# Designs tried in a protein design run: designed miniproteins, single chains. Part 80

Each design is a single chain, and the fold is of that chain. pLDDT is the mean over its residues in the fold that is shown.

## One batch from the design tools (miniprotein)

Design m2784
Fold by ESMFold2-Fast:
Structure m2784 (fold): chain A 65 residues (1-65)
Amino acid sequence: SRVSAETALLIRASAAEQQGLVRGALEDGRIVLTEVGADAAATRAVIAELEAEARRHGLEVVVRR
């Protein structure tokens, strides 16, 4: 289901948060990814991966700094 796909993506975002790169949250059926990492290249690579995964499941992703 969409909820299961959203939960799985948030779990992956949580792993990136443990690395200090990204924070993930669910707002109104949208995945919000906040950039928190000092390493811009590593942070953007992780965000690109999460956005690609979300796209495969028809989920909307919003990126914030």
Scores: mean pLDDT 77

Design m2785
Fold by ESMFold2-Fast:
Structure m2785 (fold): chain A 102 residues (1-102)
Amino acid sequence: DDIEKAYEAFLKGDFETALEYLRKALEKVKNDPNATPEDYLRVAEAALSIAQFFKNLGIDHPLIPEALELAREAVELARTKASGDLQKRVDYLEKLIEELEK
């Protein structure tokens, strides 16, 4: 699972490798006919966790805009397929992306 590999890289402090695994995860989800909105949201949440980590430390890191861009793409793709409670989760993550972009 590329998301699990991203998490392992993140825990080792290899944030660029973590983001690369998340990009691979998003491309696999985009090309998977069985992909659900939750699969896109998992990628978005993982990318946001990287941006939030740097923001919480007060670090102005070049990976912040890259992680936010990946999260935004994943959330927009989830939005096109989401309904009910998943739409509320999409709305929450979009609001979080907007706050982290400030």
Scores: mean pLDDT 84

Design m2786
Fold by ESMFold2-Fast:
Structure m2786 (fold): chain A 77 residues (1-77)
Amino acid sequence: MSPIDRALAVYDEGLRAGLPPKEIAERIREVVDSDPETPEEFRALVDKAYEEIKDATEEEAMVILGRLTDELGRLRA
C-alpha cells in the first residue's frame, strides 16, 4: 500500500472513530513521515496542513483535512 493510500485510510478510520481533527492530522503526518519512499511533495502538503491545523478551530481543521486529502488524491492520480 502506498503512503498516500495509508494516509487516506487513516483519515477515514479517524473520522469513523470520532477522533479530533488535530489527532487525525498527527496520525496522517506520522504515516507519511515514517515511509522513506514518500515523495517530498506529499510530505510538504502534510506538513503545511499540520501547521495550519495547530491553531485552527475544530471546524477549520476539518476543512483543512478535507483539502489535504483532496490534494493527496490528485497526486496519486
Scores: mean pLDDT 79

Design m2787
Fold by ESMFold2-Fast:
Structure m2787 (fold): chain A 82 residues (1-82)
Amino acid sequence: SGMKLREIIDQYAESLLRLFGDQALADAFREEALKALEMDVDQLKERQIKYIKEMQTTEDPARRVQISLLITFISLKIVEKG
């Protein structure tokens, strides 16, 4: 349900804040994940591919964890819609 996915967004954002102490990183995750709630399956798949590609070239540990959580969240949303 949409409520369960919103709770996952909050939990992931809190985890990012606790791990890195970076409010902007946590807020950016929340904003991107909330946008994913309104996307169709094709848009979600395109966004997931973009994040997977970005992960291959990203060395910053904070950004890597943020992208991993975004990929995971998009995967959960695709499963909910399918």
Scores: mean pLDDT 87

Design m2788
Fold by ESMFold2-Fast:
Structure m2788 (fold): chain A 82 residues (1-82)
Amino acid sequence: SPLKEKIEKKREEFEQMAREALADPSLTEEEKERVREALERFVRASDEAIKLIESGGDPLEVTNQEFVVLAEAVEIELIRKR
């Protein structure tokens, strides 16, 4: 579905941003650990959103899970900018 493809594309985009953050020598080990944890949560949330879409789940549940995915993506972005 178009929504699934959009989530998969965003997943690849944020995985790349996390790799760039983890390769940045200016980030502390604590900041890198936060990136790893946020990426793990983001991947799990994305997988759950895709499962809900594929199973024909409640549109409200899909929307709520999309907000969880967005929140984890924002966390990765905020860490990357420091």
Scores: mean pLDDT 74

Design m2789
Fold by ESMFold2-Fast:
Structure m2789 (fold): chain A 76 residues (1-76)
Amino acid sequence: EIEKIVKEILEYLRKQGEERLAELVEELYKKKEEEFIKKLYERLKKIEKLSGGEALFELIKMRLEAIKELKKIKEK
């Protein structure tokens, strides 16, 4: 189930040119951060309904959150 969610996230992000965020999601998946990944998936479902400019801004916020989450894991 989580593997399918990750695949859908990565496909969407790469289609949007968000390669850096896709790499962060892959790293979070390796660290077994399944709850964070599920939250990202819910946010992507909402982003798909937004205008181009709003979608881009939300994707930037998601990158910052993913970076913060990964940093917390590395500082453990």
Scores: mean pLDDT 77

Design m2790
Fold by ESMFold2-Fast:
Structure m2790 (fold): chain A 80 residues (1-80)
Amino acid sequence: NELLDKAVNGIVEGDESASVEEKGETSAVIKLKEKNATVKLEYDEEKKTLVLTESTKEYTLVVTLDENGNVIDAEVRPTE
């Protein structure tokens, strides 16, 4: 998946502490050790969107990308 691969590569290039824990055809899990964050990426084939969820102790960030890689939605929620 082109959009998923591009997103994974962007995260790994942006954070030296990034560790790819899982990479499938439609999903990936990356740990950002320096940030104590987990990034989960899920591609929705029906909607043709990629959902990126970054979770830390302080916040959860959810970003939705369209099939062209444009951000169509972004939200930040407190974790607790």
Scores: mean pLDDT 81

Design m2791
Fold by ESMFold2-Fast:
Structure m2791 (fold): chain A 73 residues (1-73)
Amino acid sequence: SKVLEKIKEYKEKGLEIAGYGWSPVTRDGRPFLRHGLVAKKDGRTVDVDQWTEPGSPDDRPGVWNSEEVNKLV
């Protein structure tokens, strides 16, 4: 999945991924999901990547903590 590809990319860059989340958004009356990856930087959780794709909450992309994210690849 695109989420797993993004997680792998940022882990290969040496980032400590802290989590993944999503939220529903509407654009031109159409359902989208806004995805976000967060990482630890200087002891703080920071946004690393955000992207929006067509989709709905019914797709159930999940929400993962640091341990779960780091087990994916």
Scores: mean pLDDT 72

Design m2792
Fold by ESMFold2-Fast:
Structure m2792 (fold): chain A 64 residues (1-64)
Amino acid sequence: MTPEELFEAAKKAIDAGNPTLAANAVAELVRKGHLELAQEVIDYAKEKGNEEVVKAMERAIKAV
């Protein structure tokens, strides 16, 4: 996946309330060195207010 495809996949997972898919997508952004896009995705999740998604994504980033 391109960074843009990963970013879009992460946003769709957040919109769907899917913590596992959101966590996987943000972790892949971090592994590929796209830290700014990863932060934008986390900020987007926080704006949406789904705490379980945010927690899953933050745990995934710390594990990379």
Scores: mean pLDDT 82

Design m2793
Fold by ESMFold2-Fast:
Structure m2793 (fold): chain A 65 residues (1-65)
Amino acid sequence: GTVTVTNTGDRPLYDTQNGVLNKGESITLSGDARISQKNGLLYVIDPKTGRVVIADPNDVTITRS
């Protein structure tokens, strides 16, 4: 399985691998990716790669397949 993270908001999101996830862009993480909430933000973490995406919940769509 995979986890797809899409920026559906009006501002760039932080992505530790690419620096930024721009409006309308998507990335694919491993199926082991975890979602954590802290201080009103979502942290989408792929433990296989160490990749992290940080997003406001209103600015992101997360799909598991």
Scores: mean pLDDT 86

Design m2794
Fold by ESMFold2-Fast:
Structure m2794 (fold): chain A 98 residues (1-98)
Amino acid sequence: METRLRLLGRRYIEGGLVAEKQGDLVTAGLLLAIGGILTGDEEAIKRGVELLRKAGHTELAEQLEELGKKGIEKYKEGDYDGVIELADQAMLLLRQTL
């Protein structure tokens, strides 16, 4: 499961970095946060949250920051089912926002 999560998460991070270069801060923030949760990448989560705050999406940034913190803890525990649940919640926020 971890290998599949990392592969999916890397795709989200790459998409987020492309969106950031194109000036789409909302898409970039969401994709980086989701990718960070899936990969256990705290810096990707932090960058995504910061981009959402810069875009004026304060509530969304707070929701993803909390999901991200929980995701990092689940990743450290080896609870990959918990990581998937948190990533699914973040993906739902993506679908509701875009």
Scores: mean pLDDT 86

Design m2795
Fold by ESMFold2-Fast:
Structure m2795 (fold): chain A 102 residues (1-102)
Amino acid sequence: SLEEIEKELEELREEALKKLTDPVKKEALNLLYDSVERVIEELKENVPEELALETAKKLLEVFKEGVEDILSSTDPREAIDIASAYSLIFIGLLIDALLKAK
């Protein structure tokens, strides 16, 4: 369900925050999370439930990749760029879902 995906996103963010000490990398992770959360809210509002769930599953997998990339980054500035790039991917998935929603 969408609620289960939202819970998994929150748990992944919380676990990743525990592994980070650098404040800029924490900001990057929070930016990544805020971006995916906004897209999930748009899916709930504007997309049929089945399509919203399928898109949310894709968002979860992409979010996992973004978290790993932030955790593996050696430069805090790179982490911000990573978060921004993944945010654009989330927006692309939202647009795709909105276009399929009629």
Scores: mean pLDDT 88

Design m2796
Fold by ESMFold2-Fast:
Structure m2796 (fold): chain A 64 residues (1-64)
Amino acid sequence: AAPLLGAVGSDVADTEEEARNKAIEKALQRAEAAGLEPVDITVDVEKLPDGKYRATAAVVGRQR
């Protein structure tokens, strides 16, 4: 089986949706730059003490 590789993206925004979308966008851009076909995407979003949100997206993929 072909090995799985990962790409990650993280961002902070004033809303949960904005943080999630920015993190996913960064992770997918990095995966595409690395020549990866996305297999799985996971996103974790946390509310920060300052009222902002931090999202971290992880993309697992295979090389094309």
Scores: mean pLDDT 80

Design m2797
Fold by ESMFold2-Fast:
Structure m2797 (fold): chain A 107 residues (1-107)
Amino acid sequence: GEPTEEQKKAVEEQRERLRRLAEEARRRALAGETSDLQAREAEWLATVAIAELGEMARSGTPAETIEEIGELYARAVEAIAAGDLEKAEELIEEARELARRAGLEAN
């Protein structure tokens, strides 16, 4: 079905946050504060997360759950940029498990 206004707003807010974090990672790489690889990995995760959040909204996932999953992905992007790959993996796994449960409940 068509996403609600609340779901659209949640996706838009998380998309803006994720894009901003990816841009910050790139800026930090240019300043030598993080590696080019870490910045590219952070940008890739942000891109994937934005697409997944949009699909979750289209599949009927509640706005509150979209916001929670978006926050986990945002923290994972920051962890990658900081070189904490273990923390990033844990956050991504938590986000995906929440998305899986939400998908089962919505369908």
Scores: mean pLDDT 85

Design m2798
Fold by ESMFold2-Fast:
Structure m2798 (fold): chain A 77 residues (1-77)
Amino acid sequence: MREIRRAFYDTLVEEGLPFGRREEFVNASEEEFLEMVREYAELYNVDAEEEIERLAKAKSVEEARELARKIAERAKE
């Protein structure tokens, strides 16, 4: 769902930790999106396996924002 991907990306930008181009990220398939999130976690040296699994099952924009904030917080440590 594009809304979930957009909310996730925009939340990372708000946290000061953007990655990739917004358009590429938002228009990605679900599989491509999850792979980009894995690459992002690796870039910032974050173990985000649990958050990525939850993101694959996310039903709302609010869940996507929460998961993005959790990953960003760990990336800042």
Scores: mean pLDDT 76

Design m2799
Fold by ESMFold2-Fast:
Structure m2799 (fold): chain A 83 residues (1-83)
Amino acid sequence: LTPEQIAEALRGAEETAVKATEEDREAGGNLLIAFLESLGDEEGRELAEETRERAVKASTEEAKELIRETMRELRERLVEKAK
């Protein structure tokens, strides 16, 4: 996969996770964990688990921002690794 394809896939995952978080603050984090597990990204999975834990204790809007922040960090890391 090219860095651009990885970035686009991560943007789609972010949008889906943020939307899920609107209904259930834990759901967005669970989707990110499943996505990263499918990629074999153990460090990213751990980061997503931490984000989920923080999100369930936050407001809905705060949880959405936590998901976006985590996805930005993951995208930056994975795109750099793919270069």
Scores: mean pLDDT 75

Design m2800
Fold by ESMFold2-Fast:
Structure m2800 (fold): chain A 110 residues (1-110)
Amino acid sequence: SQKLISLIIGALLRIIGLILDVENDDTTSERAKQLALDALNFARQQLMKVLQSDDISEQISLLEAAIAHLRAAREQLRQEESEEAAAGALKALDEAIDSLRAVLDALKEE
């Protein structure tokens, strides 16, 4: 549906914005930036694959993989970094997870 395509494109643009926010955050540690950027870039790559797929089951699998990777990065940051050093990275990961969850929920209604 056009609404679904709009949600996927919206999520992709949001992820790109979050990547730029993390790259430009001078308060976040280099380790926290690296972990967040790796997960956000993986999510961006999965969203590009979702746009290229015509199989709903494949699209769901790609989004679930991206969400799992983002959650793993979030848990690693919470264990390795101080709250201050990880704050910007954690916020970006949480916003990315929420965006991908919205797309996943819309796909499951198809």
Scores: mean pLDDT 88

Design m2801
Fold by ESMFold2-Fast:
Structure m2801 (fold): chain A 70 residues (1-70)
Amino acid sequence: SMEEVYKEAKELARKVMDEGLERGLPRRTILMEAANKVVELGEKQGLSVEETHTIVSRVVQEEAARLQEL
């Protein structure tokens, strides 16, 4: 389901973000890498372009907000 893909995308993005932060990568770089990984996940799971964009937008916005608190 789209909800299951969203959960997986959020976990994947968080992992990419945390690894990027540990390596001292720039915020913009880690957000871009997280977005790219979520797009790849959407493609792999057979989501439409619209469904993939919806998940990417939500996940990236949530992770960007989390970074702002750090």
Scores: mean pLDDT 84

Design m2802
Fold by ESMFold2-Fast:
Structure m2802 (fold): chain A 73 residues (1-73)
Amino acid sequence: REELLSLSPVEQAVLAFLYKKNPEKVTPEEIAKELGLSRSTVERALDRLVEKGYVVKEDGKYSLTEKGLEIAK
C-alpha cells in the first residue's frame, strides 16, 4: 500500500511487529529486543507512527489503530 511504502524501514518493521501482536499492547523495550534495535530508535519510530495515526500510546505501551491495521495487513 502507498501509506506503507511512505514509511521508513524501521517504521515498517515496528508496524509489522505490532500487527503480529495485535490486539496486545507492547513496550518499546519488547519491540527493540525483538527487532535487534536500540530502544531510542524504536521510540522515535513509534512517535512518528503515533503522529501519523497508525499507533496509539497508552500507559507507556503501544498498539495499532484501525488505520494501522489497514496498512499493516
Scores: mean pLDDT 80

Design m2803
Fold by ESMFold2-Fast:
Structure m2803 (fold): chain A 91 residues (1-91)
Amino acid sequence: SEMEESRKRMEKALLELGRVAQEADKRSPELGRHVRFAGMAIAVTGQLKGIEGAKVVEELSKRAIDAARRGEEAVREFAREAAKMTEELVA
């Protein structure tokens, strides 16, 4: 089903982000923690978006990975944006 395919795409994107978080831990525990926090917010946002969640999770995960490459401040900024986005959806 389209819903099941969407879930698999979300799982793949989040798994990749999780691997990036593990590599980030080797550079800085704080960097890894912020990547994981962003990942949790992205996962919740994707679940709340239903069938459209796959595209949103893929796009946000790519942004989180790019932020991780730029460093801790970039990931922290992105994590705050992701958290706010999630909060607005559950309000």
Scores: mean pLDDT 81

Design m2804
Fold by ESMFold2-Fast:
Structure m2804 (fold): chain A 98 residues (1-98)
Amino acid sequence: SEEEKLQKGLQLFKEGKYLEAAKTLENSTLPKGIFLKNLSYLLAGEPYFDANDAEISQKILEAALILSGKEVKPQYLSEELVEAIKNKDSEKIVELLS
């Protein structure tokens, strides 16, 4: 199921296996799965892919800017998720997405 793939992706992400997490989530239609897939590609150093949802696309863009060290005033990511991404705290990111 999509929920089982999301749980597997979250576990792989928590373990720092970003590319494997991204591949597990490749066909996810769940908002959290689409976001985690793209964040996983970013953390693996791969090009991120755009989402067909404007809000998810903005969250991915904010995450990409944070990871590139750019000054960002996040509008879509929560302050706690911004800090977790900035610190590459995979366990905290999983907690916040669960």
Scores: mean pLDDT 83

Design m2805
Fold by ESMFold2-Fast:
Structure m2805 (fold): chain A 98 residues (1-98)
Amino acid sequence: MRLDERERRAAILYAALRGELLTDADYERLAKALGVSVATVRRLRREIEERTGLNLSEFALLPMMEYLGLVDREEVEARVLEALGLTREDLERAAAIL
């Protein structure tokens, strides 16, 4: 199935939130799942980082930061979704594709 730009951004965000976008192997797996090149995944990741002002590798730290009482994970996720024009439903759809 050919995904649109919104669905691709949601999938990349979902992978980052799960800590599944940290290594070259993670990028290759996601590129294969989305039917795009690794270069496309890297470009979309950069676009998300630019729009949110956040480093996606830092999303892997969200569970630890929540445990330490430093952040509200749901609030951070809501802010990121708003910055990208995405909804929780977009993430649920991405989870079903990945």
Scores: mean pLDDT 76

Design m2806
Fold by ESMFold2-Fast:
Structure m2806 (fold): chain A 70 residues (1-70)
Amino acid sequence: GTATVTLPVPKDVKSVTVRAFRDGREVATVTAPVKDGVATVTLDLPPGTYTVRAFDENGQELATVVATAV
C-alpha cells in the first residue's frame, strides 16, 4: 500500500528524512527535498497504521505523525 505524508518544516531545512515505525520497528525510511517550507513524502508500506517521524539533515526530530497506508 501507499501512505503520503505532508509536513511543514522550519525555515532553513532543505531536506527531510522520514522513518516509518510499526510495533516499535522501523519499516521504511525515505528522504525528500523541501519545497516552500513543506516536505511531501510517499511511503510504500503494507496496509496499516504507522508512526512516522521526520528528521532534518542534522538528525533533529521535526515532527511525529500517524499515517495509514491503503
Scores: mean pLDDT 80

Design m2807
Fold by ESMFold2-Fast:
Structure m2807 (fold): chain A 62 residues (1-62)
Amino acid sequence: LELTGAGMARALERELGPRVSREEAVAFLRSQGLSLAVAETAAADLERHGGGDARAYLALLE
């Protein structure tokens, strides 16, 4: 949750909307200066919790 914390989750929803694909999440995190490995890990965590539904994952992080 440190990498995919509330700040990152809210940034994803604000920039990309509540439904974010893993590829979109990786691209966004890479644009924020994260390495591919770190971005992939964060995106995988988001997908695991929301099943690709960023809004469900954001609700979990509340």
Scores: mean pLDDT 60

Design m2808
Fold by ESMFold2-Fast:
Structure m2808 (fold): chain A 89 residues (1-89)
Amino acid sequence: VTLKVTAQPVKKDTKTITVTIESSVPIQALLVRVKDASGKVLKAVGVTTGSSGPITVEVRLDEYHETYIVTVEDLSTGLEKTTEVKTVE
């Protein structure tokens, strides 16, 4: 089973992270966690799907940081992918 996670850069004016998830098999449920560079969890979003993707998850943030760490976990398999996302103008 392969899990691919792509996150677009965060625009300073929107403060929204858009995460796209693709899997070789259908994902029943996933958890998206957004952390700051120190590892503090800023937001967590659970999604129920049943699709192999592309699955798009939008995470709205209250404050902007120059760098975010996004972790996506497939709750059925425990498979986890982490990616770094930066804020752009």
Scores: mean pLDDT 78

Design m2809
Fold by ESMFold2-Fast:
Structure m2809 (fold): chain A 57 residues (1-57)
Amino acid sequence: DERLRRVREVAERLEAETGVASPADIARELGISPETAKRYLREVESEELGVEVTSGV
């Protein structure tokens, strides 16, 4: 999904510049609602983790 890809790119850029990638900042950069940014950011995190068990590793 193009939106998911853009959220990931913005999150990585913000992390590099400010040390944190908040949904509100991502929403502001992409011109979308914070709720939408939060949803896509969660999808990016789930895909990166590749695990369903628990938080951690």
Scores: mean pLDDT 71

Design m2810
Fold by ESMFold2-Fast:
Structure m2810 (fold): chain A 56 residues (1-56)
Amino acid sequence: SDLENQARVLEAEAKRLKTMAETLAKGPSDSMKQKAKEYEQKAEQLLEEARRLREA
């Protein structure tokens, strides 16, 4: 269904952001750690959105 396809796209984007966040979190600077936190937060929001679409 269209909603399932939208959920898959959001899940894929969330996975990409989580991978980037993991890399940045290992970085030496506070700015990299802050960016990692932002990406992780955004990924969680995308996963929550995808979950809602799948429940619809």
Scores: mean pLDDT 85

Design m2811
Fold by ESMFold2-Fast:
Structure m2811 (fold): chain A 100 residues (1-100)
Amino acid sequence: SESEKIIEEIRKLAREILERALADLRAGRLSEETFAQVASFAADVVTAAEEFKDNPEVLKKILEVLKETAERLRRASAEEVPALVAEGTARIKEIAEEAK
């Protein structure tokens, strides 16, 4: 279904964000605290996708935030990462609350 395809895209992108953050952590480019914030964001995204698994319109909004956050993270310095994932997390929570 459309929802299943979007959830797969969300899970794949969340995993890619985590794998990149883990690589940066292991290379000493990211702190353990900042990695935990990235991991928390990825978990919030996946949790929201599971809550709205039967709502493709909400899933599309979640995926859009995730794609925008992922693109910004690719261009970000380590110092910028906490603010970017905090913004992403806030947007995901707003989408989830508006959809209840």
Scores: mean pLDDT 89

Design m2812
Fold by ESMFold2-Fast:
Structure m2812 (fold): chain A 88 residues (1-88)
Amino acid sequence: SRSDALLDEIVDTLLNGSEEEKKAVIDKYFASIPAGSLESVLEQLARKYREVAEKILEVLLEYFEGRGDEKKVEAIKRLLEEGIAKKQ
């Protein structure tokens, strides 16, 4: 319940927040996740928020591309290529 409320707020900010709010949320909750763990975390997020998963992944991709985090960029691109954001 409490964890679900926090995750809903994170997702809402990534979709509808200002650029500054999106950056703050990604810095707080995603930037510290090791690249090797990020794929699993984002897979869980995509399963829970399937309808908006592609948009969430696109926002995260843009952020990590801007930082030059090539390993995280590759992990997100792999999830998009596998169609995990879309049930195929």
Scores: mean pLDDT 80

Design m2813
Fold by ESMFold2-Fast:
Structure m2813 (fold): chain A 60 residues (1-60)
Amino acid sequence: SVVEETMRRLKRLAERRPEQKERYDRVIALLKSMAEKNPELAEQIAEEVLRWLDREEAAL
């Protein structure tokens, strides 16, 4: 799923940017919470987060 892929990328970025780890971990926690409450909305939000992560990774 997009949520699972997004969480995997966030975990990888947290390892590469330890100064931002707390922020990335918080996003992971939010995505997990949303997936439990509303999976459809979580997938939509994950797609937006994934687009943001593509830009974040390109700036590394």
Scores: mean pLDDT 81

Design m2814
Fold by ESMFold2-Fast:
Structure m2814 (fold): chain A 89 residues (1-89)
Amino acid sequence: EKTEKYIKELEDGRKKAEELAQKSKDNPEATKLYQEAADVYKKGIEAAKKNPEGAETIARVAMGEANRLISEANKLDKEYQEKKKKEEE
């Protein structure tokens, strides 16, 4: 099913975002953004299920927004780790 393919892509993205949030649990700012990305995927899944004909567009939009949040979270986590390393010098 065409819709099922896009729902699977969104579920895979949600799982990855939740894993990233768990790994970044010591950095609240990064964890919050990873969780927001997971929520974007969850809302995308719900929207795709309610509008199967729009599933491709819904998935594309949700992935774009979630990837933006993940990229921001990755930047914040990197900055946090760099600051922590300097403080341990």
Scores: mean pLDDT 82

Design m2815
Fold by ESMFold2-Fast:
Structure m2815 (fold): chain A 92 residues (1-92)
Amino acid sequence: MFNSLSPEEMERAAREEIEAVRELVRELERAAADPNADPSRIASLYAATGIEAVALLIMGEILREKGLEEAAREAEETAREAIERAREIAAA
């Protein structure tokens, strides 16, 4: 479980997840901008972005409980931005 890691391990895992979510958003944006993109690929990227954003929100809650306020804030902001961006792409 994430909450059984040391604070240093938690921050490292959170940073890795933040970068993974950011890359998923970039990949989703690239796929959505491509008129020849496979719709099933775009749907998979939406699902992956949503799942990973929720995971990052849960990580943020645990980080905050452990007093890792800066890591928690970055995780929460990254998740919020990913969800907002995915919604904007879906609405376009």
Scores: mean pLDDT 84

Design m2816
Fold by ESMFold2-Fast:
Structure m2816 (fold): chain A 59 residues (1-59)
Amino acid sequence: KTEEIVKEVEENIARIAEGGHSPPLEAVSNLNKIVNEYVPTIEASSKEELLEQIRKAAE
């Protein structure tokens, strides 16, 4: 479900942020898998919001 995917993304983003200059590779890998596998299956409005959150975390 969309809510579960969003929560999983947020958890991995938080874990990456905690890692600073040495983010956990597992969290980065999980985030990439979610983006490639699940984001294309999410409704357009939720997809746009999720991609914006990922973009902000990547800054």
Scores: mean pLDDT 65

Design m2817
Fold by ESMFold2-Fast:
Structure m2817 (fold): chain A 93 residues (1-93)
Amino acid sequence: AAEQAKLEAAYEEGYRAGREEAPTLPLEAPRSWSPEEFYRRLVEVPTRRRRDAERTLATRTDLPLEEKLKLAYERGYADGILEELRRVGENNV
């Protein structure tokens, strides 16, 4: 119970941070880049981090709580950034 609550709190904290940070990312593309190339570059790192964190949490049940909390935060952070970028993309396409 306490461990699961801490993991949920870490994810929520990461998600909030990701959402807050997404608007501060450089949303201006160089004139030579297509909107598709620009969004692909913006989402590359968050997408990879989300995938890797989710995979690690699914495959490694023996992780220390501290590492699980870090992975939950990273998963939330990536989800927060991706959700905000998706929302911005949908409104501009």
Scores: mean pLDDT 72

Design m2818
Fold by ESMFold2-Fast:
Structure m2818 (fold): chain A 88 residues (1-88)
Amino acid sequence: PQRVTVKLFVVPSHVDPSKWNVITVETVNGRLVGRTVETFPSREEALKKMEELKKRYQTEEGLSLVEDRTVHTNGTEQHTMVLEKVVE
């Protein structure tokens, strides 16, 4: 069986703190198969993209949302979603 995991992150850009990065990480059985970073001019646009990606992975790819969390550390906000499916 193959465990497909997609992790979505929304974090402020370290290069330009006015901008936000949407990071997509795909693993199969814990092995990295893809990583994408897309930069957005606002928190709101980055979160919208994260929600669109979540919906696409759920409806088109058959993954289930298994984690959804927001963490604030020293004034830095990070959003994380984890989606997973098992293919036999």
Scores: mean pLDDT 86

